Designed miniproteins, single chains. Designs and how they scored, part 86

Each design is a single chain, and the fold is of that chain. pLDDT is the mean over its residues in the fold that is shown.

## One batch from the design tools (miniprotein)

Design m3151
Fold by ESMFold2-Fast:
Structure m3151 (fold): chain A 80 residues (1-80)
Amino acid sequence: AIEEAKKLAEKELKKLEEELKEDKEAAEKVRKLGKEALELLSKNAESAYEGAEKAAEARVFAAEEKRKLEERKAEEERRK
């Protein structure tokens, strides 16, 4: 139900934010998308679908930002 979906999304979004902790801008964007998703998931059944979509969007965004962060770290190491 909605509460279970919210709990799962909250746990997963928290993990994504933690993975991006070294990139404050990316972590902040994931946090904002996560808050929006959780608010929608909490509002009603109709908004729960939009909340799930926002949670998926945050997940995709976090994966892309994590890849960029890893590339940036590799470039910094290469320049040293």
Scores: mean pLDDT 75

Design m3152
Fold by ESMFold2-Fast:
Structure m3152 (fold): chain A 73 residues (1-73)
Amino acid sequence: VSKEALEGEVLEALGLMLDAINKLTGIEDPETLKKAAELFREASRYYEKAGDREKAERARKLAEEFEKRAEEA
């Protein structure tokens, strides 16, 4: 496993943890959702560097989803 793939996985996990905190508190905080989206975009870039296009696309879609949720919150 490449360093870039591992960094992508860590960033994606951090974004999901921020979402989990929002769900645990019952508060949909738009700033937290924006930070999660930023983490997913960064994860997508690391997956691209690792050559994992499938994971890069997944992370990109997560970023778009969380940006939309932040706008609606």
Scores: mean pLDDT 81

Design m3153
Fold by ESMFold2-Fast:
Formats: structure tokens, sequence, C-alpha cells
Structure m3153 (fold): chain A 62 residues (1-62)
């Protein structure tokens, strides 16, 4: 489980990624983050997966 500091960093990272996304796209990122947190992934692994998902969403939208 992430520390309080790591949870804050993840929250800030998610907010930055979600800034230009629709509600449905935001839900996809949140769902992925929750899934990876439940799997015990590190902050770095979660950030990497979120970045890849964000790029996928952006590429399909454009």
Amino acid sequence: MLSDEEKQELRDYLLELMKNLSKEEQEKLIELAIELLNEGKSLEEIKKALDEKYEEIKKKKE
C-alpha cells in the first residue's frame, strides 16, 4: 500500500492527466489506478501504466 506522501503524489499526477479528459476517460484512469493499487504495484509502476493509458486515450480521441 502506498504511503500518504505517495498517495498525494499519485492524486496530483491523476489530476494533471485528467485536466483535458472527459468524465468517461477520467473514469478509465481512476479504474486503472485502483486496480493497480489493489495489485500492490509501486507508485512508479502505476504512473507508467497511467501514462500509457493516457497516451492511448489521447491518440484515439485525436
Scores: mean pLDDT 79

Design m3154
Fold by ESMFold2-Fast:
Structure m3154 (fold): chain A 110 residues (1-110)
Amino acid sequence: DDEKILEEQIKAYEEKLSKETDPKEKAKLYAAIGLAYMAMKKYEEAIKYFEKAIALDPDYWTAYLNLGEAYKEMGDYEKAAEAYLKAAALEKNPAAAESLREEAEKVLEE
């Protein structure tokens, strides 16, 4: 029962979140909950948690990448492209940033 395992993982992350005081570690826990919702194909819930992660750590480029993937799965290609471009702007590696810009262009062609 894969969904039940993912629901148990979310509960474990929520318990850790209740005890965590570091905003960057809280952002990572919110992103982990978002990824569990992605695995369950609950993309609207995943988006909410990636947005919570970004609110705590606005430099968390991986959370913007995950937000873009969630919007792409929902067919919101414009919001997916915006998220990929934001991830690219925050990514310090020029080659990785360029790859994210190319993904934004490709998603708008779909």
Scores: mean pLDDT 88

Design m3155
Fold by ESMFold2-Fast:
Structure m3155 (fold): chain A 72 residues (1-72)
Amino acid sequence: GAALERAEAAEAAARAAAEAGDDKTYQRHSFEAVRGYLAAGRRDRAREVAEETARRAPDSLYAAMSVGLVNA
């Protein structure tokens, strides 16, 4: 469905941003992927993405918001 496709596209964009060294764009797209996976009912995948974002960017507001969403 559209939510899953959006989540997968956001995750791919986050990966590309990480490869380019663009940490802020990585964080933003990772957060969008978490939101999309939750909307698609993919809670386990959303949690994986949120935890990975928190490990890579522990001081990120986007990482904190992602972890908060998967624990709600």
Scores: mean pLDDT 87

Design m3156
Fold by ESMFold2-Fast:
Structure m3156 (fold): chain A 59 residues (1-59)
Amino acid sequence: MTDEEFVEAFRNALKALKKAGKKEVTIELPESYVTDELRKAIEEAGKEEGIKVKVVATP
């Protein structure tokens, strides 16, 4: 799975969560998968949908 594929799936999930009335979400990802590019893309997706997104890296 590419970072781009993950971001697209995440955007779709954010749209569904926004329709359900969610204002904030937390995502847990393995530390080895969290790149600066992925963090930026996730933050931008959250801002576009009006949802506050927090990324937590797990070992």
Scores: mean pLDDT 76

Design m3157
Fold by ESMFold2-Fast:
Order: sequence, then C-alpha cells, then structure tokens
Structure m3157 (fold): chain A 60 residues (1-60)
Amino acid sequence: DALLQEAALLEARGIQERGSYEALADASPDPAEAQRLRAQGEATFARLQAEAARLRAQAA
C-alpha cells in the first residue's frame, strides 16, 4: 500500500530530522540557539507526523 508506505517514511523522516536538530542543539554553545534548534526539530516532527496521519486516514 503506497499511502501506508509513504506515511511510514514520513514518520521515520520526522524522527531523523528531530534527532538531527537535537544533535545540532547539543553542539551549540549558545543556549538561545540550542532552544531554537530544538523547537525547529519539534515543529518539523509534528508537521511530518500530521502529514503521515492524513495519509493513514486516506488509506483507511
């Protein structure tokens, strides 16, 4: 099922993107930059999860 496969890929991408932003935040010496990077990672994760949820609903 193409929609379910795409949803799974978006979910995996969301986890990877969030992890990448968290790694950048952990490497940042600036607490304000670290906070922005973590917020951006969470926002990207939420967006991709919402998109995946829509595809799963469409597949049902």
Scores: mean pLDDT 87

Design m3158
Fold by ESMFold2-Fast:
Structure m3158 (fold): chain A 61 residues (1-61)
Amino acid sequence: SSYLQQGERFLAQGREAEAAGDYSAAARYYFQAGIYYQKAGDFEKAEEAFRRAQELSLRYS
């Protein structure tokens, strides 16, 4: 599968974890989404995912 599709799957897992209140898991999933978006060359989506991961790590972990 493409790196973009893998990034989207991790983003979905991050959103699910965040909705469940598991901010630690959500941050890890968003970070993985960022890595795969970066590998896909989608730097805007990567930056957004990394920012989300950092924000959750700083506020809730």
Scores: mean pLDDT 87

Design m3159
Fold by ESMFold2-Fast:
Structure m3159 (fold): chain A 65 residues (1-65)
Amino acid sequence: GSSTRKKLLELIGEILRIIGEIEDLRLKLKTEKDEEKKKEIEKKIEELEKKRKELLEEMKSLPSP
């Protein structure tokens, strides 16, 4: 069976990937001039923020050592 530590590390890894994607999108948003593309980027950021929150809640549900 998978240990709680392994699950925690997997969740941390996914959260870090999402944070990286959000930061990349925020950087693109700062340089984007097209209003339609800005809205698309903002929507992607919102979706990633929601996923990050869900993963954080999953992490919190794991037994503490």
Scores: mean pLDDT 82

Design m3160
Fold by ESMFold2-Fast:
Structure m3160 (fold): chain A 76 residues (1-76)
Amino acid sequence: MIDEISKLLAEGLKAFQEGDYETAIKHFEEALRLALENNDTYTAALSYEKLAEVYKKMGDDEKAKEWQEKAEELRK
């Protein structure tokens, strides 16, 4: 599971760097889902932060803030 999550995060980052925000979102959402299923709070928070960054780059500042708040809530 951890290896799969790491691959999803890496592919999401690659898509984000290439400007493929839709693919980046899909990979980060899958990584988030798996992290939450495994109670991996650290990776779930990281995935929320990556989603926030993608939405910020797309100009959706409100959704970016919502994802960032979810990451902070997991860190407490």
Scores: mean pLDDT 83

Design m3161
Fold by ESMFold2-Fast:
Structure m3161 (fold): chain A 55 residues (1-55)
Amino acid sequence: SEADKAARIAAVRADTMARARAILEDPSLSQDEKDARIQEVAREAQARLAEIEAE
């Protein structure tokens, strides 16, 4: 259903935000490392959202 799809999209967005926050708050990572990891998380989120949209 559209409601189930919307809930799954919201879950992906919430997970992506939590992962990005964890990366930004990690004191062991340089700014360049944080940028690279955030870009990776964003790419994974985009791919997952595309899969859900295609259903």
Scores: mean pLDDT 87

Design m3162
Fold by ESMFold2-Fast:
Structure m3162 (fold): chain A 65 residues (1-65)
Amino acid sequence: LREEAERYREEARRLAEESGRLGREGEEARKEDLEKSRELIFESASLAVEAIGKAVEALALENEL
């Protein structure tokens, strides 16, 4: 139980960090390649949503919801 919640929390943190990096890379790419920039920003947003989902799941597991 505790191990699962910790695993989800770590996944959420890693996804959030990766999302942030892709967001910055997407912003920089906007100067050179708009299509690549859009793809990176979309992927960044998708990872952010996944991170939130993992964080919520970890909270649910800890509260026995």
Scores: mean pLDDT 79

Design m3163
Fold by ESMFold2-Fast:
Parts: C-alpha cells; sequence; structure tokens
Structure m3163 (fold): chain A 66 residues (1-66)
C-alpha cells in the first residue's frame, strides 16, 4: 500500500472515531510505509499525540506531505 492512501485513511478514521489509541496505531503504519522524511516526521509526532484531534491533524498533514 502507498503511504498517502494509508495516511488519508488514518486521518479519516481518527476524525470519525475520536480515538487517540486508533490514531496512534495508524500513525505507526504511516511512519513504516512513508518515503517522505517530512511525512515520517509528522507521523512520528502523531504517534505521540495526546488527543485524537491532534493525532488526526498531524496525520492529515502527513498525507499532504507525501
Amino acid sequence: MDGKEIAEKAAKAAEEGGSATAARAAAHQVYDVSTSEEAKKLAREAMAAPTAEEGAKLLREAAIAE
């Protein structure tokens, strides 16, 4: 799977589900598959995000950075 699609799917799931745990798990997947250093940095920040809203925002940025 390509990193952009995974990041977009992750951001949508985090926004709709409101779960910080789900957002962090999705961020880990984005970090593993991303080829962009900027997207990886944003995914790493999302992995440490304390809230679902913050995690979703960072995952959204990671998808754009791809």
Scores: mean pLDDT 73

Design m3164
Fold by ESMFold2-Fast:
Structure m3164 (fold): chain A 68 residues (1-68)
Amino acid sequence: DEQRKQQILKLANQIIKKIEEMKKNNAPQEEWDKFIKETNKTPIGREAYKVAMEALKLGVSVEDLIKR
């Protein structure tokens, strides 16, 4: 579904921004654990998190992973 794909793309980009902010600010492990737990509470959040992690690992954009 196109709407689901767009939501995943938006959420994955938001997750990447949050991760970059947390790394820049040397966020404590407790904050990381809370963020990961909250993000993975929903099926769409889990999918977006996985896509965000793959994008960061490969050094590519989320848009490049989700071939348009």
Scores: mean pLDDT 81

Design m3165
Fold by ESMFold2-Fast:
Structure m3165 (fold): chain A 95 residues (1-95)
Amino acid sequence: SEMKAWELLFEGESYYRDKNYEKAIEHYEKAIELNPNMARAWLNLGEAYYQLKKYDEAIEAYEKAIRLSKPGSATYERAQENLKKAKEALEKEKA
């Protein structure tokens, strides 16, 4: 259901603000199961993985958010910026 997917997204965002990134991820994954085309859920999933330093998972989520969002939209621009940061963070961890 569309409404349930959005409810799960907002609950995940609440957990993210509380820095409970694992519970945020759980809620974003459930939102994506109900609506896999929610670019915002993929963006938020990537941001939560980034906070946990799971940069490979963050990169995959951001790339999905970019593919699902309209070029020039806020979600698209934020996903592009965050993708660059995640790639830079991954490179620094390997150094």
Scores: mean pLDDT 90

Design m3166
Fold by ESMFold2-Fast:
Structure m3166 (fold): chain A 68 residues (1-68)
Amino acid sequence: SIAENLIKALEEVLKVVKNEEAKKLLEKAIEYLKEGNFDKAIYYLVEAMKLMSKEEKELLKEKLEKAI
């Protein structure tokens, strides 16, 4: 499913993200995605992106495009 692919994409990005606060926000996004709460998942994903490097955001974009 698309949701399963999105979870895997976010878990791969989580492994390389260096900022500890961004990691926690990505973990929350994954949890809400598993619950089917897409509004909260998107909220926490956007908050995580504010703390991520340019390279980490580009990786996230690439992984999300392949998951959708």
Scores: mean pLDDT 86

Design m3167
Fold by ESMFold2-Fast:
Structure m3167 (fold): chain A 79 residues (1-79)
Amino acid sequence: LVEEVRRRMEEIVEEGKRRLGEAFEEVMAIGDALPADATMDEIEAALRAALGDRLSDEEVRTGAEAVSARRMIEDIDAA
C-alpha cells in the first residue's frame, strides 16, 4: 500500500533529522536546490561538496537518504 511506503519514508526523514541535528536544515536546503531527477549519487556528491568538512561519510549518506525519502513523500502526495 502507498500509505505504508509513505510511512517508511517519513521514518527515514525523522531518523535523518535526529542524526543530523542542526545540519538537517542545511542538508534539506541543498537537496531542494538539486533537480527533481537527481540520483542518490548526485545528492551525496552535492552534500559532500557543501558539507563534507563538517559531516562524516555516514552523516552524508544519512542526509542523502533523508533527501531521497522526502522526495518520495512529495511524489506520493502528488499522485
Scores: mean pLDDT 81

Design m3169
Fold by ESMFold2-Fast:
Formats: sequence, C-alpha cells, structure tokens
Structure m3169 (fold): chain A 106 residues (1-106)
Amino acid sequence: MERLEAQQRLGDLLTQGKIEEAVKLAKEYNLSEEEIESLFVGFFVRLARMTPEEREKALEQLKKVFGLTDEEVEALREAIDNPDSPEARERILEFAKKVAKKIKSL
C-alpha cells in the first residue's frame, strides 16, 4: 500500500471506530506526527456529524486505546458539540496532538 492509500485507509478506519487498527496502520507506514494529527483533527470534526450511537462508540474506543479519563472524554464531547468556537477548535487540536504523539511513542 502506498503512503497516500495508507492515509485514506486510516481515515476510513477512524470513521468505522476501528481505532486500534488505525493505530497499527499509522505505525506500519511510519506516518509522521503531523500526518496523524491532521487525520485525527478531521476525524474529531466528523464526530459532530455522526449519529449519537456512532459517536459514543468512537469515544469509547478512543478512551480504551489511548487511556483517556472520563473527564478528557467529556471535554472532547463538549468540543465536538460546538466545533466553531475558538476554544473548541483549540481543544480538538490539543487532543489530536496528544494522540499523534502517543502513537509515535508506542
């Protein structure tokens, strides 16, 4: 699989809630921290457009895979409910940076 195809597949896996498989793919193709960050920002923005059931499933998988606290999950939920606010955009970016760094350090 070429790098661009790997990035597209990572996005698809995130949308499907397959967070563990997305992490494995990012590591296998040695995606940069910046590439991973950008993909997760897009994913978090898309969570606002998902059904409540799909969104909660994705948040639960994020909590499990990245060891997020209940407070961190609530903070992310609040950010995706109001993605147009400057504070929400900063929080989404902070979470994307945190997960990208964690994936690269695994």
Scores: mean pLDDT 79

Design m3170
Fold by ESMFold2-Fast:
Structure m3170 (fold): chain A 57 residues (1-57)
Amino acid sequence: MDKREAVSEAGAATYAANPDDFEAVRDAAIEKGLELGLSREEAEEIAERTVALLKER
C-alpha cells in the first residue's frame, strides 16, 4: 500500500471525527507520514494537500 495513501487516510479519519479541526487533520497526517519513514517535508506536503482537499472537498 502507498505510504502517501496511508497519510491521506489518517487525515481523512481525523476530519471525519471533527470536520472543523484542520489543525488536528494536519498533525495526524504528518505524524503518520513520519511513522512510515517519509521525510518531514514530504509528510507536511501531503498534510497540506489533504487539508486543502477537505476544505474544498
Scores: mean pLDDT 77

Design m3171
Fold by ESMFold2-Fast:
Structure m3171 (fold): chain A 68 residues (1-68)
Amino acid sequence: MSLSPEALAQNAASMEQMAKIAEEEGREEIAELARKAAEAFRAGDAERGMELEARLVGLLAKEVIDKR
């Protein structure tokens, strides 16, 4: 998959925002994944960025289940 430079920048910004929220909430592992995803998108590595984003979403889903 190939993203435009604008889409890469937008995804990077979204991941940076997610990292800030996760750090504010004390979710260090999620914050680290979000930072790595943002870095990948800024480097133009859409595949790596999307892989890291998917892992982050998986962890968020698991946290919701674990907090039952």
Scores: mean pLDDT 78

Design m3172
Fold by ESMFold2-Fast:
Structure m3172 (fold): chain A 86 residues (1-86)
Amino acid sequence: SVLDFAVEQANILLKKGKYDKAIEIYEKLAEFLTGEQRAQAYLNLGKAYYKKGDYEKAIFWYRKALEIDPSNEEARKLLEEAEKKL
C-alpha cells in the first residue's frame, strides 16, 4: 500500500541518518496509521529527535508510543536514556 511504502521510505531514511527527512514523513504519516504501526512510527520519531539532540521531543514521542503499547521494552529503555540527557 501507499502507507506501507511511505513507512518503509521513512525507515530507510532514519537508518541512513537522514533524520530531518525521516521526521517529516513520520509526522505526516502518524495521522493515517493505527495500532502497532502508529506506535512504531512514534518510536522512530523519538529515535530521530534523539539523534538530533532534541531530547525533549524524543521523550514526547517515546511517551506517545508507550500510550499505544505500554509493554514496549525498547520504548521504555529509550525514554529512560533520553531523560538522563536532560
Scores: mean pLDDT 89

Design m3173
Fold by ESMFold2-Fast:
Structure m3173 (fold): chain A 77 residues (1-77)
Amino acid sequence: MTPEEIGDRFYELGKKYYESGNWKKAGDYFELAGDYYEQAGNREKAATYYRMASEFYKKAGDLEKAERYQKRADELA
């Protein structure tokens, strides 16, 4: 499987967890999607998924991870 294909699978998992209200796991899976898109060289999608991870970490109360992934997304923009 390509890194983008793996990233897409993690994105779908993140969506399922956010739909069920599990914001921490949604953030974890959007982070993984961002990591795999970054490995694929798709900086734009990686930045998008890191911003999503940051938002859900903030909702989960994990402010340190929220700041970390917001910063990482900004560096890729």
Scores: mean pLDDT 88

Design m3174
Fold by ESMFold2-Fast:
Structure m3174 (fold): chain A 72 residues (1-72)
Amino acid sequence: AKEAHKLIEKGLEAFGEGKLEEAAELFREAAEKAKETSKELQKEALLNLAKVLEALGKLEEAKKVREEAEKV
């Protein structure tokens, strides 16, 4: 869905600006919206979320999100 793709784009922009918490929220929303429409976009959103969580030092959360992406 275009909505999930737009959220991924906004998340990448926020990540590039160093707005890590905002980027994480955008990628979480993208993953939820993609769950009903596109497995590829869901996986992409989850992998980007894991990268942001790693940048935030939330390594345990990042590991869980990567495991979720592998199940898609």
Scores: mean pLDDT 84

Design m3175
Fold by ESMFold2-Fast:
Structure m3175 (fold): chain A 80 residues (1-80)
Amino acid sequence: SAEENRKYAIELFKKKLKELMDELDVDITNSDEQKIIADAVREFAKWVEENPDASREEIEQKVDEIFEKMKERLEKLRAA
């Protein structure tokens, strides 16, 4: 169901976000890093709402896409 897919998507995203934040030592008190995380969360939430019938494979691909963009933005920020 759409609700089961939504729950799966949210739990997967939360798990991966925690793992990434721990791995990359994300500083939640840094406003620029906080914005990058917030933008990724917002993009994923919007995508989930717009794609209620998404397969688990599509959800996993979108999570990976958003996380790669988030990593690139963090790397660019830290290189500046």
Scores: mean pLDDT 84

Design m3176
Fold by ESMFold2-Fast:
Structure m3176 (fold): chain A 55 residues (1-55)
Amino acid sequence: SSAERTKKMQEVMEELVEKSRKALEAYQNGDLETVKKYIDEAFELTKQLRELRAE
C-alpha cells in the first residue's frame, strides 16, 4: 500500500540523517575509516530510496 511505502521512505530518510550525523562526528574525531563506513551505508540507503520511488 502507499501508506506502507511512505512509512518505509520516512524510515530510510531518518536513517540517512543519522548516518550523516555519525559520519560528521567521526570526521571531527579524525576517524576516516568510520566516515567511509557511514558514507557507504548512506549510499545503500539512497539506492533503496530510489527503488522505493520507482514503484
Scores: mean pLDDT 84

Design m3177
Fold by ESMFold2-Fast:
Structure m3177 (fold): chain A 111 residues (1-111)
Amino acid sequence: PRIVLTPEQLEILREAFKYIDEKLKDWSEDLQLLVKAVVREMVHLGIPLEEILEFIDEVANLPTDRERLLYLAKKVDELLPDTPAARQMRQVLGGLAAEAGDLELARQILS
């Protein structure tokens, strides 16, 4: 699906992605891309930059990939309830959990 962002939304997205690159630099590329996907949806929903940066700080402070995946799955459900986009993001999150060998987490995210 083609999402057309306003110039203001594009500026927010660029600042948020720069912040992700700084705060999550030690994370796997797959998890960084998932955080960026969630942030893109937040920008599309009109969520202000301050709240987006708070979200990035919250997820950056989580000590384990398990907690990060759970937090992202919960955030996706809160932002995009009952949408195809949320289902697609949960499939990716569940796949990452399964790849890491955490089958209980994969089941929890995919249910």
Scores: mean pLDDT 82

Design m3178
Fold by ESMFold2-Fast:
Structure m3178 (fold): chain A 95 residues (1-95)
Amino acid sequence: KQQLIDDLIKAVRDTADEILKLLSPEEAKKFRELVDKIIEAIKNGNIEEVRKYSEELLKLMQEAAKKLPPEEAFRLNVLTISLLGAIGAIEEILR
């Protein structure tokens, strides 16, 4: 159902806003661009692009975590798992 996809996109955006609080201005810019590309790919039903940009986002989060104190790095990792989980649920609905 479109409503479930819309609810999951909202969850992606809400989780992204929490992640942005942990990122430097440069990482935040790259992260916003990747989230926007993922949401656009979802709206277009382009599963290949969703996967591609999700992989790029994961790499960005891994590099960002290396620069953070341990508590913030752990929080970023938890939020990243939550974000990718919501995206994965959308992929499953789109098939």
Scores: mean pLDDT 86

Design m3179
Fold by ESMFold2-Fast:
Structure m3179 (fold): chain A 84 residues (1-84)
Amino acid sequence: SKSELVARAIGAFLGALAEALEQGNEDLVKKVTEAIKALSDGNYEEAIKKFEEAAKLSREQGNERAAVLFEDGKKIAEELKKAS
């Protein structure tokens, strides 16, 4: 259901935000926060883009765990867009 997708999205986004905060990377925190805001505003394309940028930056920094979390955020944003 859409409610279950929203619950999964919240979980993934909180995980991605926690990872960005743990890394102390203000740029990653900004990108994740912008993605969450875009998703809240119904701007799914912008949310997908911001999570993709965060995943790329994390991978460039050698943080595969953060990259996977941001990629999961992107996938859920894509599913929410399809469900809309």
Scores: mean pLDDT 78

Design m3180
Fold by ESMFold2-Fast:
Structure m3180 (fold): chain A 85 residues (1-85)
Amino acid sequence: RRAELEALARRMAEEAGRERARLLLELERVKGDPALYQQKQKQLDLQEQAFQGMLDQMRAAGIDRAEVEEHARRVAEEELERARA
């Protein structure tokens, strides 16, 4: 069902956005520790790779890749702003 697929895409975008924000906040917190910073950068890279794979699957299913990516980016920005407060 298209509506179920769109709801799934939105949920996955929100999850990806939140995980990205969490990893970015951890990176900022450990920027003074090179070893931890390198570990967190690797985690962020793996998250980006997984997200790109998800976008490819959604595109193949007829979901607008750009809209999903933009939604995930907005969620990440909101989480980062909230954490800074």
Scores: mean pLDDT 80

Design m3181
Fold by ESMFold2-Fast:
Structure m3181 (fold): chain A 81 residues (1-81)
Amino acid sequence: SEEIRKKIEEIIEKGKKGDKKEIPYLAELLKDEDPLIRTAAVVALYYMAKKGNEEAKKLLEEATKDEDESVAQIAKDLLKS
């Protein structure tokens, strides 16, 4: 729990920094087995998309099709922001 929380925080911080070099890493995290890790990647991609990163926006659009309804809903809500 403590370890997963720290990992989530680190993923979101990468998104906030908006370094385009992190895009391949975040794309891989969208395929993670843990829906909490996929949610963190969605939030990170949202911050990058807000800064005009078109590839991050496309990955956020893919996340709207996630098999976990909560992950998919968060991605849909963030795309409308």
Scores: mean pLDDT 88

Design m3182
Fold by ESMFold2-Fast:
Structure m3182 (fold): chain A 64 residues (1-64)
Amino acid sequence: MAPLSRAEQARALLNAIKGVPGSAEAAGVDPQPALDGIRQMAADLLGIPVEEVSEEVLREAAAA
């Protein structure tokens, strides 16, 4: 397996954030723990505080 670039990882995290609420709703579970985990992974990947993580920031990182 080839390691993903930071841009590819950011795209995967953006897709996960977009997909988790729908999957959680279908399963009847709270999406918040999964979303919190994804945001922390994005913060670690980008080297920013978790409170600065947004869809816009992830989209910009994925476009790089």
Scores: mean pLDDT 77

Design m3183
Fold by ESMFold2-Fast:
Structure m3183 (fold): chain A 65 residues (1-65)
Amino acid sequence: MPVVEVEVPRELLDAAAEAARATPGVTRVEVDRERGRITVTAEDEEALRRALEAVAGVVAAHARA
């Protein structure tokens, strides 16, 4: 199963993790609060890509606020 680690501002970690967990095909999400990262595991590359788009959307929305 594909896995990716994403750097996320600490204040957005919970929102980004929720967005990733809400993505169909995501099997696991781990949050590292000290390092400002989340690790997303998905059943395939397509599900992982959709999860990364969801996380990027959360970060982009916050950056414009």
Scores: mean pLDDT 80

Design m3184
Fold by ESMFold2-Fast:
Structure m3184 (fold): chain A 81 residues (1-81)
Amino acid sequence: KPSLYQKLEAINYIHKGRKYYEQGKYDEAIKWYEKAAELTPGTPLAAEAYRGLADVYEKQGNTDEAEKWRKKAEEELKKAS
């Protein structure tokens, strides 16, 4: 189970990913979302990070990768429930 500190750090990483996504810095956004998910496996935070990855890939026109990450987000939510 991720610690409280890992969850707080993951929230910060998700915010950074979102900020870079809004700036069109997709490679940076991907890095921060990946780090957030890695810190918080099996949690709603990992699912949120995977949804962030899906949004980035969709924005880049990579619909196959976007769908893959949406499915991973659903799996993480199922583990958390």
Scores: mean pLDDT 85

Design m3185
Fold by ESMFold2-Fast:
Structure m3185 (fold): chain A 81 residues (1-81)
Amino acid sequence: SDVEEALEALRAAKKEEIIAGLEKQIEYLEKVKEKFKMDELVEKAIELIKKAIEAIKAGDLETAARHLAEANRLVLEAAEA
């Protein structure tokens, strides 16, 4: 499952590296969101990634994994539209 895969990735990596990677992903999505036909899905994904970063900083990796799985789903949906 997407949530289990995200959780394993979060547990395997260093917190600072994960946060830096997610911040870079937000920057990229904000830069390219207008190229997607469903900009609103990309914007929702960005908000979920921001919530995931907050959860990671709080040590709540399970909540972070759920937010990241949903964000990934929305980005894929936007890309396929």
Scores: mean pLDDT 83

Design m3186
Fold by ESMFold2-Fast:
Structure m3186 (fold): chain A 60 residues (1-60)
Amino acid sequence: METFEIEANSVEEAIGWALRVIGDFPEAKVTLEGLKLTVEGPDTPELRAWVAEQKARSAR
């Protein structure tokens, strides 16, 4: 189990990310705390790549 944290720019973005994780990574547990999304699941290359992509998009 690995824990990833990402922070959204809006509540709508955070909810969208949570729904995406639930759909694409069914073994992951998602927790929303304001704009912070915490994802607990298996440390797969796919999940890690998705988290990195969201962080990179937020930085652009």
Scores: mean pLDDT 76

Design m3187
Fold by ESMFold2-Fast:
Structure m3187 (fold): chain A 60 residues (1-60)
Amino acid sequence: GQLSLEEMREISKEGADLIVKGREELAKAKTQEEVSRAIGTILRGIGLVVEALLQRRRAE
């Protein structure tokens, strides 16, 4: 399933904040290099959310 931004924020605030930041950077990107950096920021944020979610599922 696809997580909402609100659900992601509850799982990992840092991860959700990075996704928001990366999306804003992507919207402002003027060069392919800036687009690539913005995508990298989004992917890092997603990675933090996934890691936190897996830890929560293990701990229950």
Scores: mean pLDDT 79

